# Designed miniproteins, single chains: the designs that were tried, part 97

Each design is a single chain, and the fold is of that chain. pLDDT is the mean over its residues in the fold that is shown.

## One batch from the design tools (miniprotein)

Design m3359
Fold by ESMFold2-Fast:
Structure m3359 (fold): chain A 77 residues (1-77)
Amino acid sequence: AEKLFSEGLSLFQKGKLKEARQTFEDLIKKYPNSSLVPDALYYLGLSYFYQGELEEAKKKFESVIKNYPNSQAGKEA
């Protein structure tokens, strides 16, 4: 989980938003019980937002707020 999160974050910071989205989605799919899932969902939302996919971004942010309200990501979303 941590390796995929670091890879996704690096891709996000480089502006490789499509690759970042795929990496965060892989993290969530392979490690659904990881403590990194709320952070991965948050960066997924940001990646959709910066690509202009506002409806998908909203869905990811709402998922973080509803399912992980006490996480750092849930507080920032």
Scores: mean pLDDT 77

Design m3360
Fold by ESMFold2-Fast:
Structure m3360 (fold): chain A 65 residues (1-65)
Amino acid sequence: SLEEQERLSQRVRDLVEEVRKLEEESLEKAIEYARKAQEDPEIRDVAEEILEYVEEKKRKEEKEK
């Protein structure tokens, strides 16, 4: 339903905002948070994409050293 889609969209937005906030403090904390989010079947796919994004960002920073 539309209401379920809006609820899911809000959860996705909250996940993205929390991960982005954690990235400012520590990429490791952001990665851990996204991994925990993957345990939730409703948002697993989105959490996986976010996790891949944060892990790639960390990998790029390590490569530029």
Scores: mean pLDDT 79

Design m3361
Fold by ESMFold2-Fast:
Structure m3361 (fold): chain A 94 residues (1-94)
Amino acid sequence: EVQVVESGPTSVAEGQNATLTCKASGGSLSSLTWLKDGKPPGSRELVLRLSDTEAVLAIKDATSEDAGVYTCVAWRGNKEVFGQGTQLTVVPAS
């Protein structure tokens, strides 16, 4: 009954900023976070929880290292709900 919806670009140009948004519905969450390639995001990716049901992942000055699959994860008590996964590609300016 918890639903997790990811939105944002599937590509970003190198040197540009990208923001991925996660929205959850179906009740209050104990945690809402992001994973990159199934692991915690690195220092390049800023994760902010904006509200009980919304979190964003921000990338500044994108590089090829920022490419990967970003997945939003919502926790309700001890239940873990995964978003669909967002594959982000980084396109060189050429």
Scores: mean pLDDT 81

Design m3362
Fold by ESMFold2-Fast:
Structure m3362 (fold): chain A 80 residues (1-80)
Amino acid sequence: MEELLERAFRRLAEALGVSVETVRRDLEAARASAAADRTLRQRLALAVARAVEAGMSEEGVRELLDEHTAAIKAATLPTR
């Protein structure tokens, strides 16, 4: 599992033109936030699985980023 995630992170980092550490930090922050919300945790797990199965296609990367961004936003700006 870790090997597959590490490769996925490297491909994502190259596609975005950022460092692997940036991708890992952002995804880890989203996962920590999702741990408090099972719905977000479920969505992140599905997004990662799809990206790996799709071989990090452009569409798969986009979907992963959308779910990742939504999770971070929910954690950073909670509403009543």
Scores: mean pLDDT 57

Design m3363
Fold by ESMFold2-Fast:
Structure m3363 (fold): chain A 96 residues (1-96)
Amino acid sequence: MEEEVERNRRAAERIREAVERHPEDLEKLLEELERLLRELGFSERAIETAKRYFRLLTEGSEEEREAFAREIEARGDEEEIRAAEYAGLLVARLRE
């Protein structure tokens, strides 16, 4: 639990630094998200899910976001959900 908390803290700091470094470069933010998730040990499937969620949050419609939510919920993959949460954190920081 402590190792996970420290890992999440480092991930949050890296997300903040990436946004500060590339506040208007969505492709660079996506590259930083992909790199972070690989370092955290997420599978390529989970990384692709997080990347898709990042694009939907930044460029997608409400309808596309609802379709994504239904798809992820139907799969019930905890790893994909956790990876998508990191994409959500990055977009939340970008919008501040």
Scores: mean pLDDT 78

Design m3364
Fold by ESMFold2-Fast:
Structure m3364 (fold): chain A 71 residues (1-71)
Amino acid sequence: HMASELITDMHELLVARGEPNPSTEEGIKKALQTLMKVSPEKAEEIVEIIRRAAEAGRAAARELAREREER
């Protein structure tokens, strides 16, 4: 089901090692348009927010690890 695919894609986007892949972002956009009835533009905004949140989380984790290493 599309909802299960969205959950899987979001999980990969948030917890995947390295950077999110384009296929994951495309899958999320498609699922949001179909399940939530959002516009393509709104789906892109939501994916961008999720991606930036994931990037910020990884950056924060790296800074915390760096700070601990320097102590």
Scores: mean pLDDT 66

Design m3365
Fold by ESMFold2-Fast:
Structure m3365 (fold): chain A 75 residues (1-75)
Amino acid sequence: SAELKKKVKELGEKFAKAVELYKQGKISEEELRETIRELTREFAELLAEKNKVPLEELEEQIERTVEEELEAALK
């Protein structure tokens, strides 16, 4: 699972960078939302592969996570 750990770290770093760029006024709220959605979906895909869960079972959780993380980033 070294590959999984590396991918999770890379996703976390991309997330932190996107939030920082937004706080600096370098990207829009819409660009931040889209980036959070993309990263959350990639993370869900990694978890689905590891746990052999269909990605479609995680779609509602992905959307809830996107909204929760966006709200947290905007505060």
Scores: mean pLDDT 77

Design m3366
Fold by ESMFold2-Fast:
Structure m3366 (fold): chain A 95 residues (1-95)
Amino acid sequence: MTMEELRRRLEERVELLDRLLKEHLGRSLSEEERRRVIELALKILEEIKAMKSDEEIEAYFEKLLKETPEEERELLELAALVAGAILHEEVLAEE
């Protein structure tokens, strides 16, 4: 998968997520928030690919949550969810 294809898939997932948030929580993501979620998801995917164990991945997320300001914690959680969906798709495509 190219970086451009990965970014496009992240954009599609964020768009679906925004629709769900609007429908169920009455909240919509701004263009800036959507961009931030995509950037965070890309960073998460890049760093996770270098990790070799679930324990390293958990430690990484703990550190990331600790270093992220409370106001951006929601965007980080959304980014992690989107990144996880893409990672699951990539694993299924290889198998």
Scores: mean pLDDT 74

Design m3367
Fold by ESMFold2-Fast:
Structure m3367 (fold): chain A 72 residues (1-72)
Amino acid sequence: NPLDKLREEVYEILRSVPGVGPAQARLAAPIALSLVLGHITRDQALENLSLVPGVGERRARAAVEKVEAWKK
């Protein structure tokens, strides 16, 4: 299933952000997936990711940058 593979790839990208543990990556994965699929804007993704407990603004920005770089 291509969507399940995409979810796994997004989760691993989030896990590659320093200080993002398994719990944070699981909570952040649906938000990052929505960004990848074009369902939300970059600014919406930044706002929603920064609200994930343990992520904050700095890690949210790093996560968005890694996801956008991976898409190219």
Scores: mean pLDDT 84

Design m3368
Fold by ESMFold2-Fast:
Structure m3368 (fold): chain A 95 residues (1-95)
Amino acid sequence: MLEEMLEAFEKATEDVKKPHLVAALKALDVPDPPPGAKKSALQGELVLAVARLFPDKTNEERLELIKQLAELLNTAESPEEAAEAVSTFLAQYKA
């Protein structure tokens, strides 16, 4: 299940740049990623962050959230836009 979410997210964010992933992690209150972290590590941290933020959701619901997050990251033109989109997304699902 976690592997399925990670695989789906990695594929969906294949064209997303590392700075966008780092900005998204900061928006999710994840601690600073290690300097020079690989893209796959950043993708994994994002999937884990979603699982941690939504513990009461089913794995199917978390997979849908991961897909929505991937779409937001793919449409963002800058890291700043990615962070803002992720923050807006979280506000929508936390309230």
Scores: mean pLDDT 77

Design m3369
Fold by ESMFold2-Fast:
Structure m3369 (fold): chain A 100 residues (1-100)
Amino acid sequence: MLSPAEKELLKLIEDFKKKLIEAIDNKDVDAAKKLIKDFEEKVQEIIESDPSIPSEVRRELAELIVEFAVEFTEALDNKDYDKAKAIIEEFLKRAKEILS
């Protein structure tokens, strides 16, 4: 069973996915980039506020977020919105595996 902090992270990730897809559907690159920064800050706050999150989960999630931000931003800059959506889906899948 997931910890309260892991449940909060999953909710944050699912909300982030919905907002990112909306920004992509509107072709609003600036909104999408702002959502990434806001998401990174909120994830860091949750992880730092809860000592029950294992160090391995913290490390793997941080690495995944960095990889996601780089690949997603590149897809947005190339206006490859189909690739950007695929990157979001892969991110959510891998994040759920880390938090399981």
Scores: mean pLDDT 82

Design m3370
Fold by ESMFold2-Fast:
Structure m3370 (fold): chain A 56 residues (1-56)
Amino acid sequence: SLEEAFEAAMEFLRTGEITEEQIPALEALARYLAEVAPGLAATLERAIAERRARLA
């Protein structure tokens, strides 16, 4: 489900090793979520931004 996909992405962002090369795939998921679940999209976008800051 979308909620399960969102939860998996959030868990991977918190505990997984994410490289800059993987960020576009997460951004694509966030764009899809923005059309159907904007609250989940906003949360995922924030987590992606935090991860980008940690990779810099």
Scores: mean pLDDT 78

Design m3371
Fold by ESMFold2-Fast:
Structure m3371 (fold): chain A 71 residues (1-71)
Amino acid sequence: SLEKIQKVYERAKERAREWLRKNPETGLQEAIEFAERLAPELAEEFGVSLDTALFAAKLAAGEVINEHRKE
């Protein structure tokens, strides 16, 4: 459902922001690796496919990194 997808995306953004706060020198590749490790947890927690969780996690990580680099 759309509600589950929204929750997955919001959780992924929260986790990405926490990761970046602790690892401010994180580059895009490292953020992608973080998203790949996070995706199975999100898939299990929210009952969505791994593919859906991975897309949400990568999009969230990319957005958070882009926000950080924007100054």
Scores: mean pLDDT 80

Design m3372
Fold by ESMFold2-Fast:
Structure m3372 (fold): chain A 58 residues (1-58)
Amino acid sequence: TDYAIGTLQQRFDLANQPDIGAQVVDLHRQYSATTDPAQQAQIATQIAALTRQAFAAA
């Protein structure tokens, strides 16, 4: 839901990484919109990497 995506964005804002949070939110929406398994795997990898980067630095 849009609510869940908003909550995810807020978590990155609290970690002082709003630019990474915006990228993760966009990737999450792209993941939900795609049916290509290769694209889903690529997007999931990018989300995991960006999330790790943001919260390892916070």
Scores: mean pLDDT 72

Design m3373
Fold by ESMFold2-Fast:
Structure m3373 (fold): chain A 88 residues (1-88)
Amino acid sequence: MSAVDGSPILAWIRGELDPSEQERVRRELLDARLAELITSGKISQAEVDSLTPSQREAMGREWAARLEEGVRAALEQRRAQLEKERLG
């Protein structure tokens, strides 16, 4: 739970992860997302099981891109704040 939460995503955005680690993080992020969607009733386990490999890959790619966009926006906002704080 805690081992996959902020640090791997930040390392991903900073380009510090190896390709194999990037693939692993991407898979874990998709798996966690699908589990949340099932738990919230947005999708069913049967729908996840019926996904083709291509559909699952596309979903993983879209989800990773959305997470990256959100984290990037947050980092940009944080950078601007820190720059003002350090410069005066």
Scores: mean pLDDT 70

Design m3374
Fold by ESMFold2-Fast:
Structure m3374 (fold): chain A 77 residues (1-77)
Amino acid sequence: DLVKEAADNYLEAQELLGKAQDLTDQGDALRAQGLADPDTRDALMKKADELYEEAKKLRKEAEEKYKKMDELIKKIK
C-alpha cells in the first residue's frame, strides 16, 4: 500500500522534526542559562552544542523520510 507507506514516512519525518525542535529548544535554554551564569557557562554551552548536533542528525533523517514519501507519492499518481 503506497499510500500507507507515504503516510508512514510523513509521520516519521514529522516525529523526527518534532524531536529535533525539542532538542534545539533545550539547547537554546541551556545556552541562555550559561550566558547568565559564568561559573556554569562552559558546561552548559557544551551540553547545548551536543543537543544541537543531535538535532541536526534528526533533521537529516527527516529529509530522507520526506524524499522517500515524495518518491512514493509520484508512484501513486
Scores: mean pLDDT 84

Design m3375
Fold by ESMFold2-Fast:
Structure m3375 (fold): chain A 74 residues (1-74)
Amino acid sequence: MLSRDEALAQTDKLVADTMARMKSNPADVDALLDEAEAQYQALIASTDDPRAQLFIGASLGVLRMYASVIRKSL
């Protein structure tokens, strides 16, 4: 199991990397979001800290909103 700090650090990296990839390849946004959602579910399952799970879920919500903005900009 990941510690809270490890889970949050991996979540921050996943958000940053996925947002950068979406910005560089806006046509692939849906595929990148699907890939990220699978990785977020794995991160939630890797920790027993309910606060870490909440922050991971909130970060996925932010990523979904960002993906929606990218889609509307195409």
Scores: mean pLDDT 81

Design m3376
Fold by ESMFold2-Fast:
Structure m3376 (fold): chain A 92 residues (1-92)
Amino acid sequence: SMSELRELAIRYTALQIEYVGLQFDYELYGPSLSPEKQKQVQGLLAQIDQLIKQLDSIWAQYEATGDPSLLQKAQEILDQIGQLLQQAQQLL
């Protein structure tokens, strides 16, 4: 539905803002972390980047097909991004 699409778009925008903030925090605090923690944060950032790319692909497929199952997949990916952001923030 249009309401569901709007809610997903708002949620995606909020997560993108959090991701930018996390990247900024990593630039500022990353050099002070142990090499092991730096590796963990880099791994989490790489996973978030891959999920964002998957989400962009899902949006493109949804625009082409209108398949509502793609919105469910988008919700699942947004949940995963949120969890990874929280994990990365806890390491900083």
Scores: mean pLDDT 88

Design m3377
Fold by ESMFold2-Fast:
Structure m3377 (fold): chain A 55 residues (1-55)
Amino acid sequence: MFTKKSIETLKRTLEGQSRENQLAGLDVALRFAEREQDDKESIDALKALKEEVLA
């Protein structure tokens, strides 16, 4: 299950990476969160972060 701290850590880890690597990492995280039936707030936060990278 993703926590606020783990999402913040993921965001910081992806900073400085290429857009392709950021999208790949976020897709893996989203797929994992959805498979594990994570809370809606965590899934929504990951989706919002992916939209920021795509913009």
Scores: mean pLDDT 74

Design m3378
Fold by ESMFold2-Fast:
Structure m3378 (fold): chain A 90 residues (1-90)
Amino acid sequence: MATDEEIDEVAAALEKLSPEAARTVRQLARFTKSNKIVEAAKLAAELKDPEVVEKLLEFMRQAGLDRSGAEKYIDEAYEFMKKKLEEKKK
């Protein structure tokens, strides 16, 4: 379960790249308490790629619109971020 402190830290890191992504992540993570949201957001912040952050925002918006399917969008966001980090290591 994600702590409010972890959520605030990751949202602060995203704020520098996208204030809208930071706000959306904070709201959804506090509501779901999902560790995967925090991890996906951490990976996006580490990549420092605006396109990757925009993709995270799209997944988070979809999770917010379809609450019953939210976990699926959160999982897709995490896998997408993880793949982008692996591509950057090459």
Scores: mean pLDDT 77

Design m3379
Fold by ESMFold2-Fast:
Structure m3379 (fold): chain A 77 residues (1-77)
Amino acid sequence: MSPELEREVEEGVLLVAVAVLMVVAKKAAKKGDVKTIEEQIKELERLKEKARELGLEEAVEYIEEAIEELKEMKEKL
């Protein structure tokens, strides 16, 4: 696999992972499950570090926005 194809695949996988974590967190918020929201935030922070290491600046920004959304949901519970 070429480096560019690896980058596209890794970016796609990261974005899908973020979407899954956001769905899990939103379902947890409906149940008042703060612990599950906190776990999704921690996982998003790990994905952000990975995206930063890969030089995926747009993915980093997207993940930062996702983390902020989950923090706001947590504060409202």
Scores: mean pLDDT 81

Design m3380
Fold by ESMFold2-Fast:
Structure m3380 (fold): chain A 85 residues (1-85)
Amino acid sequence: MKEREEAARRIQEEWNRLRQSWLNTLPALRAKIAATDLSDAQRQQMQDYLDLIEQLNQTDDPEKQLDLILQYGGVTEEEVIEEIR
C-alpha cells in the first residue's frame, strides 16, 4: 500500500513535468502515425499509448493515473515501482 502510494505520486510528478511537452507533440505524432504503413499490432500499440496520454491529461488523481499505466502497460504494480526507482 505505501509503495503503491509512492509509485502513484512519482508517476504524477513525472507526468506533470512532461505533460506540456508531450501534449504539444501529440497532434504531429498522430498525423505521422496515420501516414505511416504500420502493422495492425503496431498501430494498436501506438493508439493505446496515445489514449493513455489523453486519459492521464484528463485526471489529477495519482491513483487513477497509476491504474491507467498498469492497465495499458499490462504490468504489475511492483514492476512500475521498480522502474521509477
Scores: mean pLDDT 69

Design m3381
Fold by ESMFold2-Fast:
Structure m3381 (fold): chain A 75 residues (1-75)
Amino acid sequence: MVTKGQILQEQAKKGDKEAIEKAVNFVLTARGLTKADVTEENKDWIVRQAMKLLGVSESNEKARKTAEEVVNSYI
């Protein structure tokens, strides 16, 4: 229950791009979306959902900036 999710969360807190990208892609897949469906209008929602999935606070600037960079790279 705690092990893999906690490891992914700790990696994401450090701004690990792979951990954050996995969360972003999970959010997209769960909504039936692809990278091509990412727009200026939905990018903030995707970032917030990925951060929430990882259990990482939006106040974690490193993780938030990395998530924003990943999502913006799809636009």
Scores: mean pLDDT 78

Design m3382
Fold by ESMFold2-Fast:
Structure m3382 (fold): chain A 105 residues (1-105)
Amino acid sequence: DEELRRELEERAEELWAKAKEEGKKIGAELVKSEDVEEKLEEAKAEAIAAYAEVRELGPKELAEKVGKRVAEALEKAGKDIKNVGEVVGAALAARGIAEAIREAQ
């Protein structure tokens, strides 16, 4: 359904925008914690799991876009742990998108 696909893509962009802001705030707090490395590993696992659901359930093009953004967030955090907020944001966005796809069934 082309309309459903378009609605999901528009909702995905909205979810990414919200998740980016929330991830930035959470990341700024996590960077001050001694547990930041452990929290990064948790966020990475959540992002990968949520992306796997998007890939299984979602339109191929949307899944490819989500996968690319998750991969970019993981790469940034791998280079500098101060970018943990990028991974938190990616996990929140991918999870929200997976939930949106399930609701659209």
Scores: mean pLDDT 84

Design m3383
Fold by ESMFold2-Fast:
Structure m3383 (fold): chain A 77 residues (1-77)
Amino acid sequence: MAAEAAAVLEEALATPREEIIKALQEAGASKEQAEEAAELLLEAAREALEALRAGASLEEVHEIVGEGQRRAKEIVE
C-alpha cells in the first residue's frame, strides 16, 4: 500500500504541469486559475510523497492531498 501510494504520487509529479493546466482549463477554469490550482496540486503531491517517505501514515498522506485539492477547488470555483 505505502509503496503503491508513493508510485502514484511520483507519477503525478512526473505529469507535465501543462497537461494539468490544460485539463483544468477544459473543465472551465481560466488560465490564471488553472496555473495556480496546478501549482497547489503539485505542491500537495510533493509534500505527501515526502511525508510518506518519512514514515507518515496513509491517513496523514490522504489529509495532505485532500487539503491541496480543497485549496485548488476554491481557486477554480
Scores: mean pLDDT 78

Design m3384
Fold by ESMFold2-Fast:
Structure m3384 (fold): chain A 91 residues (1-91)
Amino acid sequence: SAFEEAIRAALASGDRAALEATFRAAAEAEGAEIDPAALAALAELLVRAAAGADPAELVEFAARELGMEVKDREKALEVARKLVAELQAIA
């Protein structure tokens, strides 16, 4: 799909701005509101995940930069592992 191709191209080039633009377009299509600072942090998180970052480091990054409350660390690690696996599958 065009969305998957755009994400893959942005991740392959390390182009966070292109990744941010792709997610902004997707959010607009779904009617979702995303804070620009959160969008930039999400793009960085995804670039790190696509590069094979440690899931624990991704959880710590998300808590710090996205202000996420980590109420269940095991669940957060599971989500981070799934994110890394999914991004590596489309890269």
Scores: mean pLDDT 76

Design m3385
Fold by ESMFold2-Fast:
Structure m3385 (fold): chain A 60 residues (1-60)
Amino acid sequence: AMTLEEALAELRRRVAELDVDDTKAIQQFVRELVSRVTDPADLDRLFAELRRLIEEKKAA
């Protein structure tokens, strides 16, 4: 399992490279994170950050 810090770093890196219109790529990445992060509180934080980053990228 990866730590929250590792997962947040990977999330930020991958979202910067992702096409926000590529729903399949986003879904696959979410599946990878869920499989590597077991703490529900850490998952909630990751999903909140993912939502924020996608919205920011769509606004740019």
Scores: mean pLDDT 76

Design m3386
Fold by ESMFold2-Fast:
Structure m3386 (fold): chain A 82 residues (1-82)
Amino acid sequence: STEEFKKILIEEIEKAVKEGRISKEDAERLIKRINAAKSLEEIVLAVVNAIEELRKEGREDEAKAIEEAALEAAKKFQESLE
């Protein structure tokens, strides 16, 4: 479900914050967008837009951290459907 994916994704983002890989402020902004999303497509767009904006600002390490968190969340979500 959309809500289950949100939960997994937010947990992976929070892990990246705890590891110092992304700022708390950027994570909170992304989490608000994820929570506002009405579909899986809107969640994906929120993540892609966050990655793109960070890369545009030259913040490649933070962009990569969000990308890795999203990929791990997608893997865990797919495994939860089995």
Scores: mean pLDDT 86

Design m3387
Fold by ESMFold2-Fast:
Structure m3387 (fold): chain A 84 residues (1-84)
Amino acid sequence: VEEEAINYLGSALDSKEGALRSKDPLSKEQNEHMAKKFLAKARELLKKVTDPQVRALLAAAIAALEAGDFDAARALLAQARELL
């Protein structure tokens, strides 16, 4: 569950960065759509995460991603992975 939540958040982050870098409207829309889907799955899995440290790091990573702080989101995801 923890590893799946981390992987979906990583995919959401990558898709959101892809949307920002895309100049093609279709690629931008596809990346934004995928980011929303991955983020929704990550939030769903977060409810099943039992490790309080991993849960706190993932919640902080989601908040950073939503604020557009991709560097903070990546750092928090890396910390969560180290706890696995």
Scores: mean pLDDT 79

Design m3388
Fold by ESMFold2-Fast:
Structure m3388 (fold): chain A 83 residues (1-83)
Amino acid sequence: KIIKEQEVEISAGSSDPKFDSLKGLTQAEAENKAFELLGDGDYTFYLDQNDKVVGAVKNSPNTGFVDPNFSGKVKEVTVEIKA
């Protein structure tokens, strides 16, 4: 379930190895993969102009990654993922 959607700009990156497998996926693929790796919860995905994941954050604990080679406008989508 999508909780919130908006456009934001990002200019800084960090990485968490658990989130590396989400990079380059579509939103639907990333939701399934995030559930498999990190379980249920609220997630924020950052999508590029091709709707591909360039960043992901799990809201609790607040842990995530942003592709360090990406900067610019992204679509920020917050979703609730449950079993």
Scores: mean pLDDT 68

Design m3389
Fold by ESMFold2-Fast:
Structure m3389 (fold): chain A 92 residues (1-92)
Amino acid sequence: ALDDVTLLTLAEIYLAIAKKEKDPVSQAEAVKRIADILERLGFTEQAEEVKKLADEAIRTGDPKVSNEAIKKAEEAIDEARRTLAPAEQALD
């Protein structure tokens, strides 16, 4: 398996954790892990946007900011999945 496929799977696991968490700060900490993974996958612009929202949610504890961070993380994971899908299929 490519390292990128493993990283994408890990990002999806952190997204599931973020959605299951009830505390906005805990949600945002999981989303920050997704941002780190997106940066490693080369999605630098998406990672910076997600990280900014996650850092704001951690700072404020605002559920609205936390929800926006989760939404942006999910959108970025979907983009990464579309980009990596041909490589993923070639390795199965």
Scores: mean pLDDT 81

Design m3390
Fold by ESMFold2-Fast:
Structure m3390 (fold): chain A 94 residues (1-94)
Amino acid sequence: MTLEEALAKVPEIAEETAKALGLSEAERLALELLGVYQVYYAAYKDREKAEEERERLVKEYLEKLGDEELVRKAVEIMEQLEAEAQARIAEARA
């Protein structure tokens, strides 16, 4: 599977997950941002490069959607989910 094909699947998976769990649009966008990071990290095996690409996408959404509050809420949810995942991994290793 190409990088482009994997990236095209991220919004589809985020939408299906949001529908299954009854999530908001901000939560759906947060899942999309998390998925994009994972796809780029898998492709490059470089966390800094994956984070840079995700930041590029956030800026593109700010320009395209014109809804700064929606994008900011999605980023906040994404950061909370990452912090929770890291905390659970740390507990499992302790």
Scores: mean pLDDT 78

Design m3391
Fold by ESMFold2-Fast:
Structure m3391 (fold): chain A 104 residues (1-104)
Amino acid sequence: ADAIAEEIARRTGREVAARLRALGFPEALAEEAGEAVARLILALVRENASPEEARKAATAVATALAARAGAREPGLSEEQLAAAREVIAELAYRGVLEARRAIA
């Protein structure tokens, strides 16, 4: 992978983890979500995903990560899970666009 795309993916993953911790997510779940987003960014960059494909993939991964968090931590409210879905989708999508622009 391009070193700059890898750094953008890692940075975005750390930002996702930080935002989820701020929303009250356990550290382990926040870190797992950040790692998943970093992997998604690199996969979509390698596949030359369009902005539309990136948005769809970011939304799907955000939905899956929030569903897993809700199942593992029943104490998380639907409001916290909805906020997490929006944060994950936004940061993943922006990360893909930034990484693609950096390697263009």
Scores: mean pLDDT 89

Design m3392
Fold by ESMFold2-Fast:
Structure m3392 (fold): chain A 80 residues (1-80)
Amino acid sequence: MVSEEDRELQRRAREVSEERLKNLDEEGLEKLREAEKLWQELVKNSSDEELEETQRELVEMLEEKKSPEEILKFLEEKVA
């Protein structure tokens, strides 16, 4: 069952992502789509605890306004 903590973390992730998407150019959007694919692979292959930690780090990166390229590299390292 999705916990209240997970729900809150997911809400924060969506909110930050939506704000960021409004200000990204075409290249930035394409890199974020690749990041989304990597996130889906993590969901399939990672434990709930690993996913929570990775999502928290992603939210922090987005809140810090890290580039889509930095986010993509971070997720690539997590999948490897």
Scores: mean pLDDT 71

Design m3393
Fold by ESMFold2-Fast:
Structure m3393 (fold): chain A 61 residues (1-61)
Amino acid sequence: SEGENLIAALRTVIENASEYSDEELQTLVDSAEAYIAAHPDHPLRPELEAEVERLRAIIAE
């Protein structure tokens, strides 16, 4: 599913965050937040939100 693919992508990027610019990381955050907003009843919403929060924390460093 798109939600599962997005979680996998977020986790992969988080694990390799040093290979990405802050702009690239922010673009992924924006895309993930847009997906969550478009799918408020998604069963993977808590996992998606958790991974987005992790990526935001990395950008804030």
Scores: mean pLDDT 84

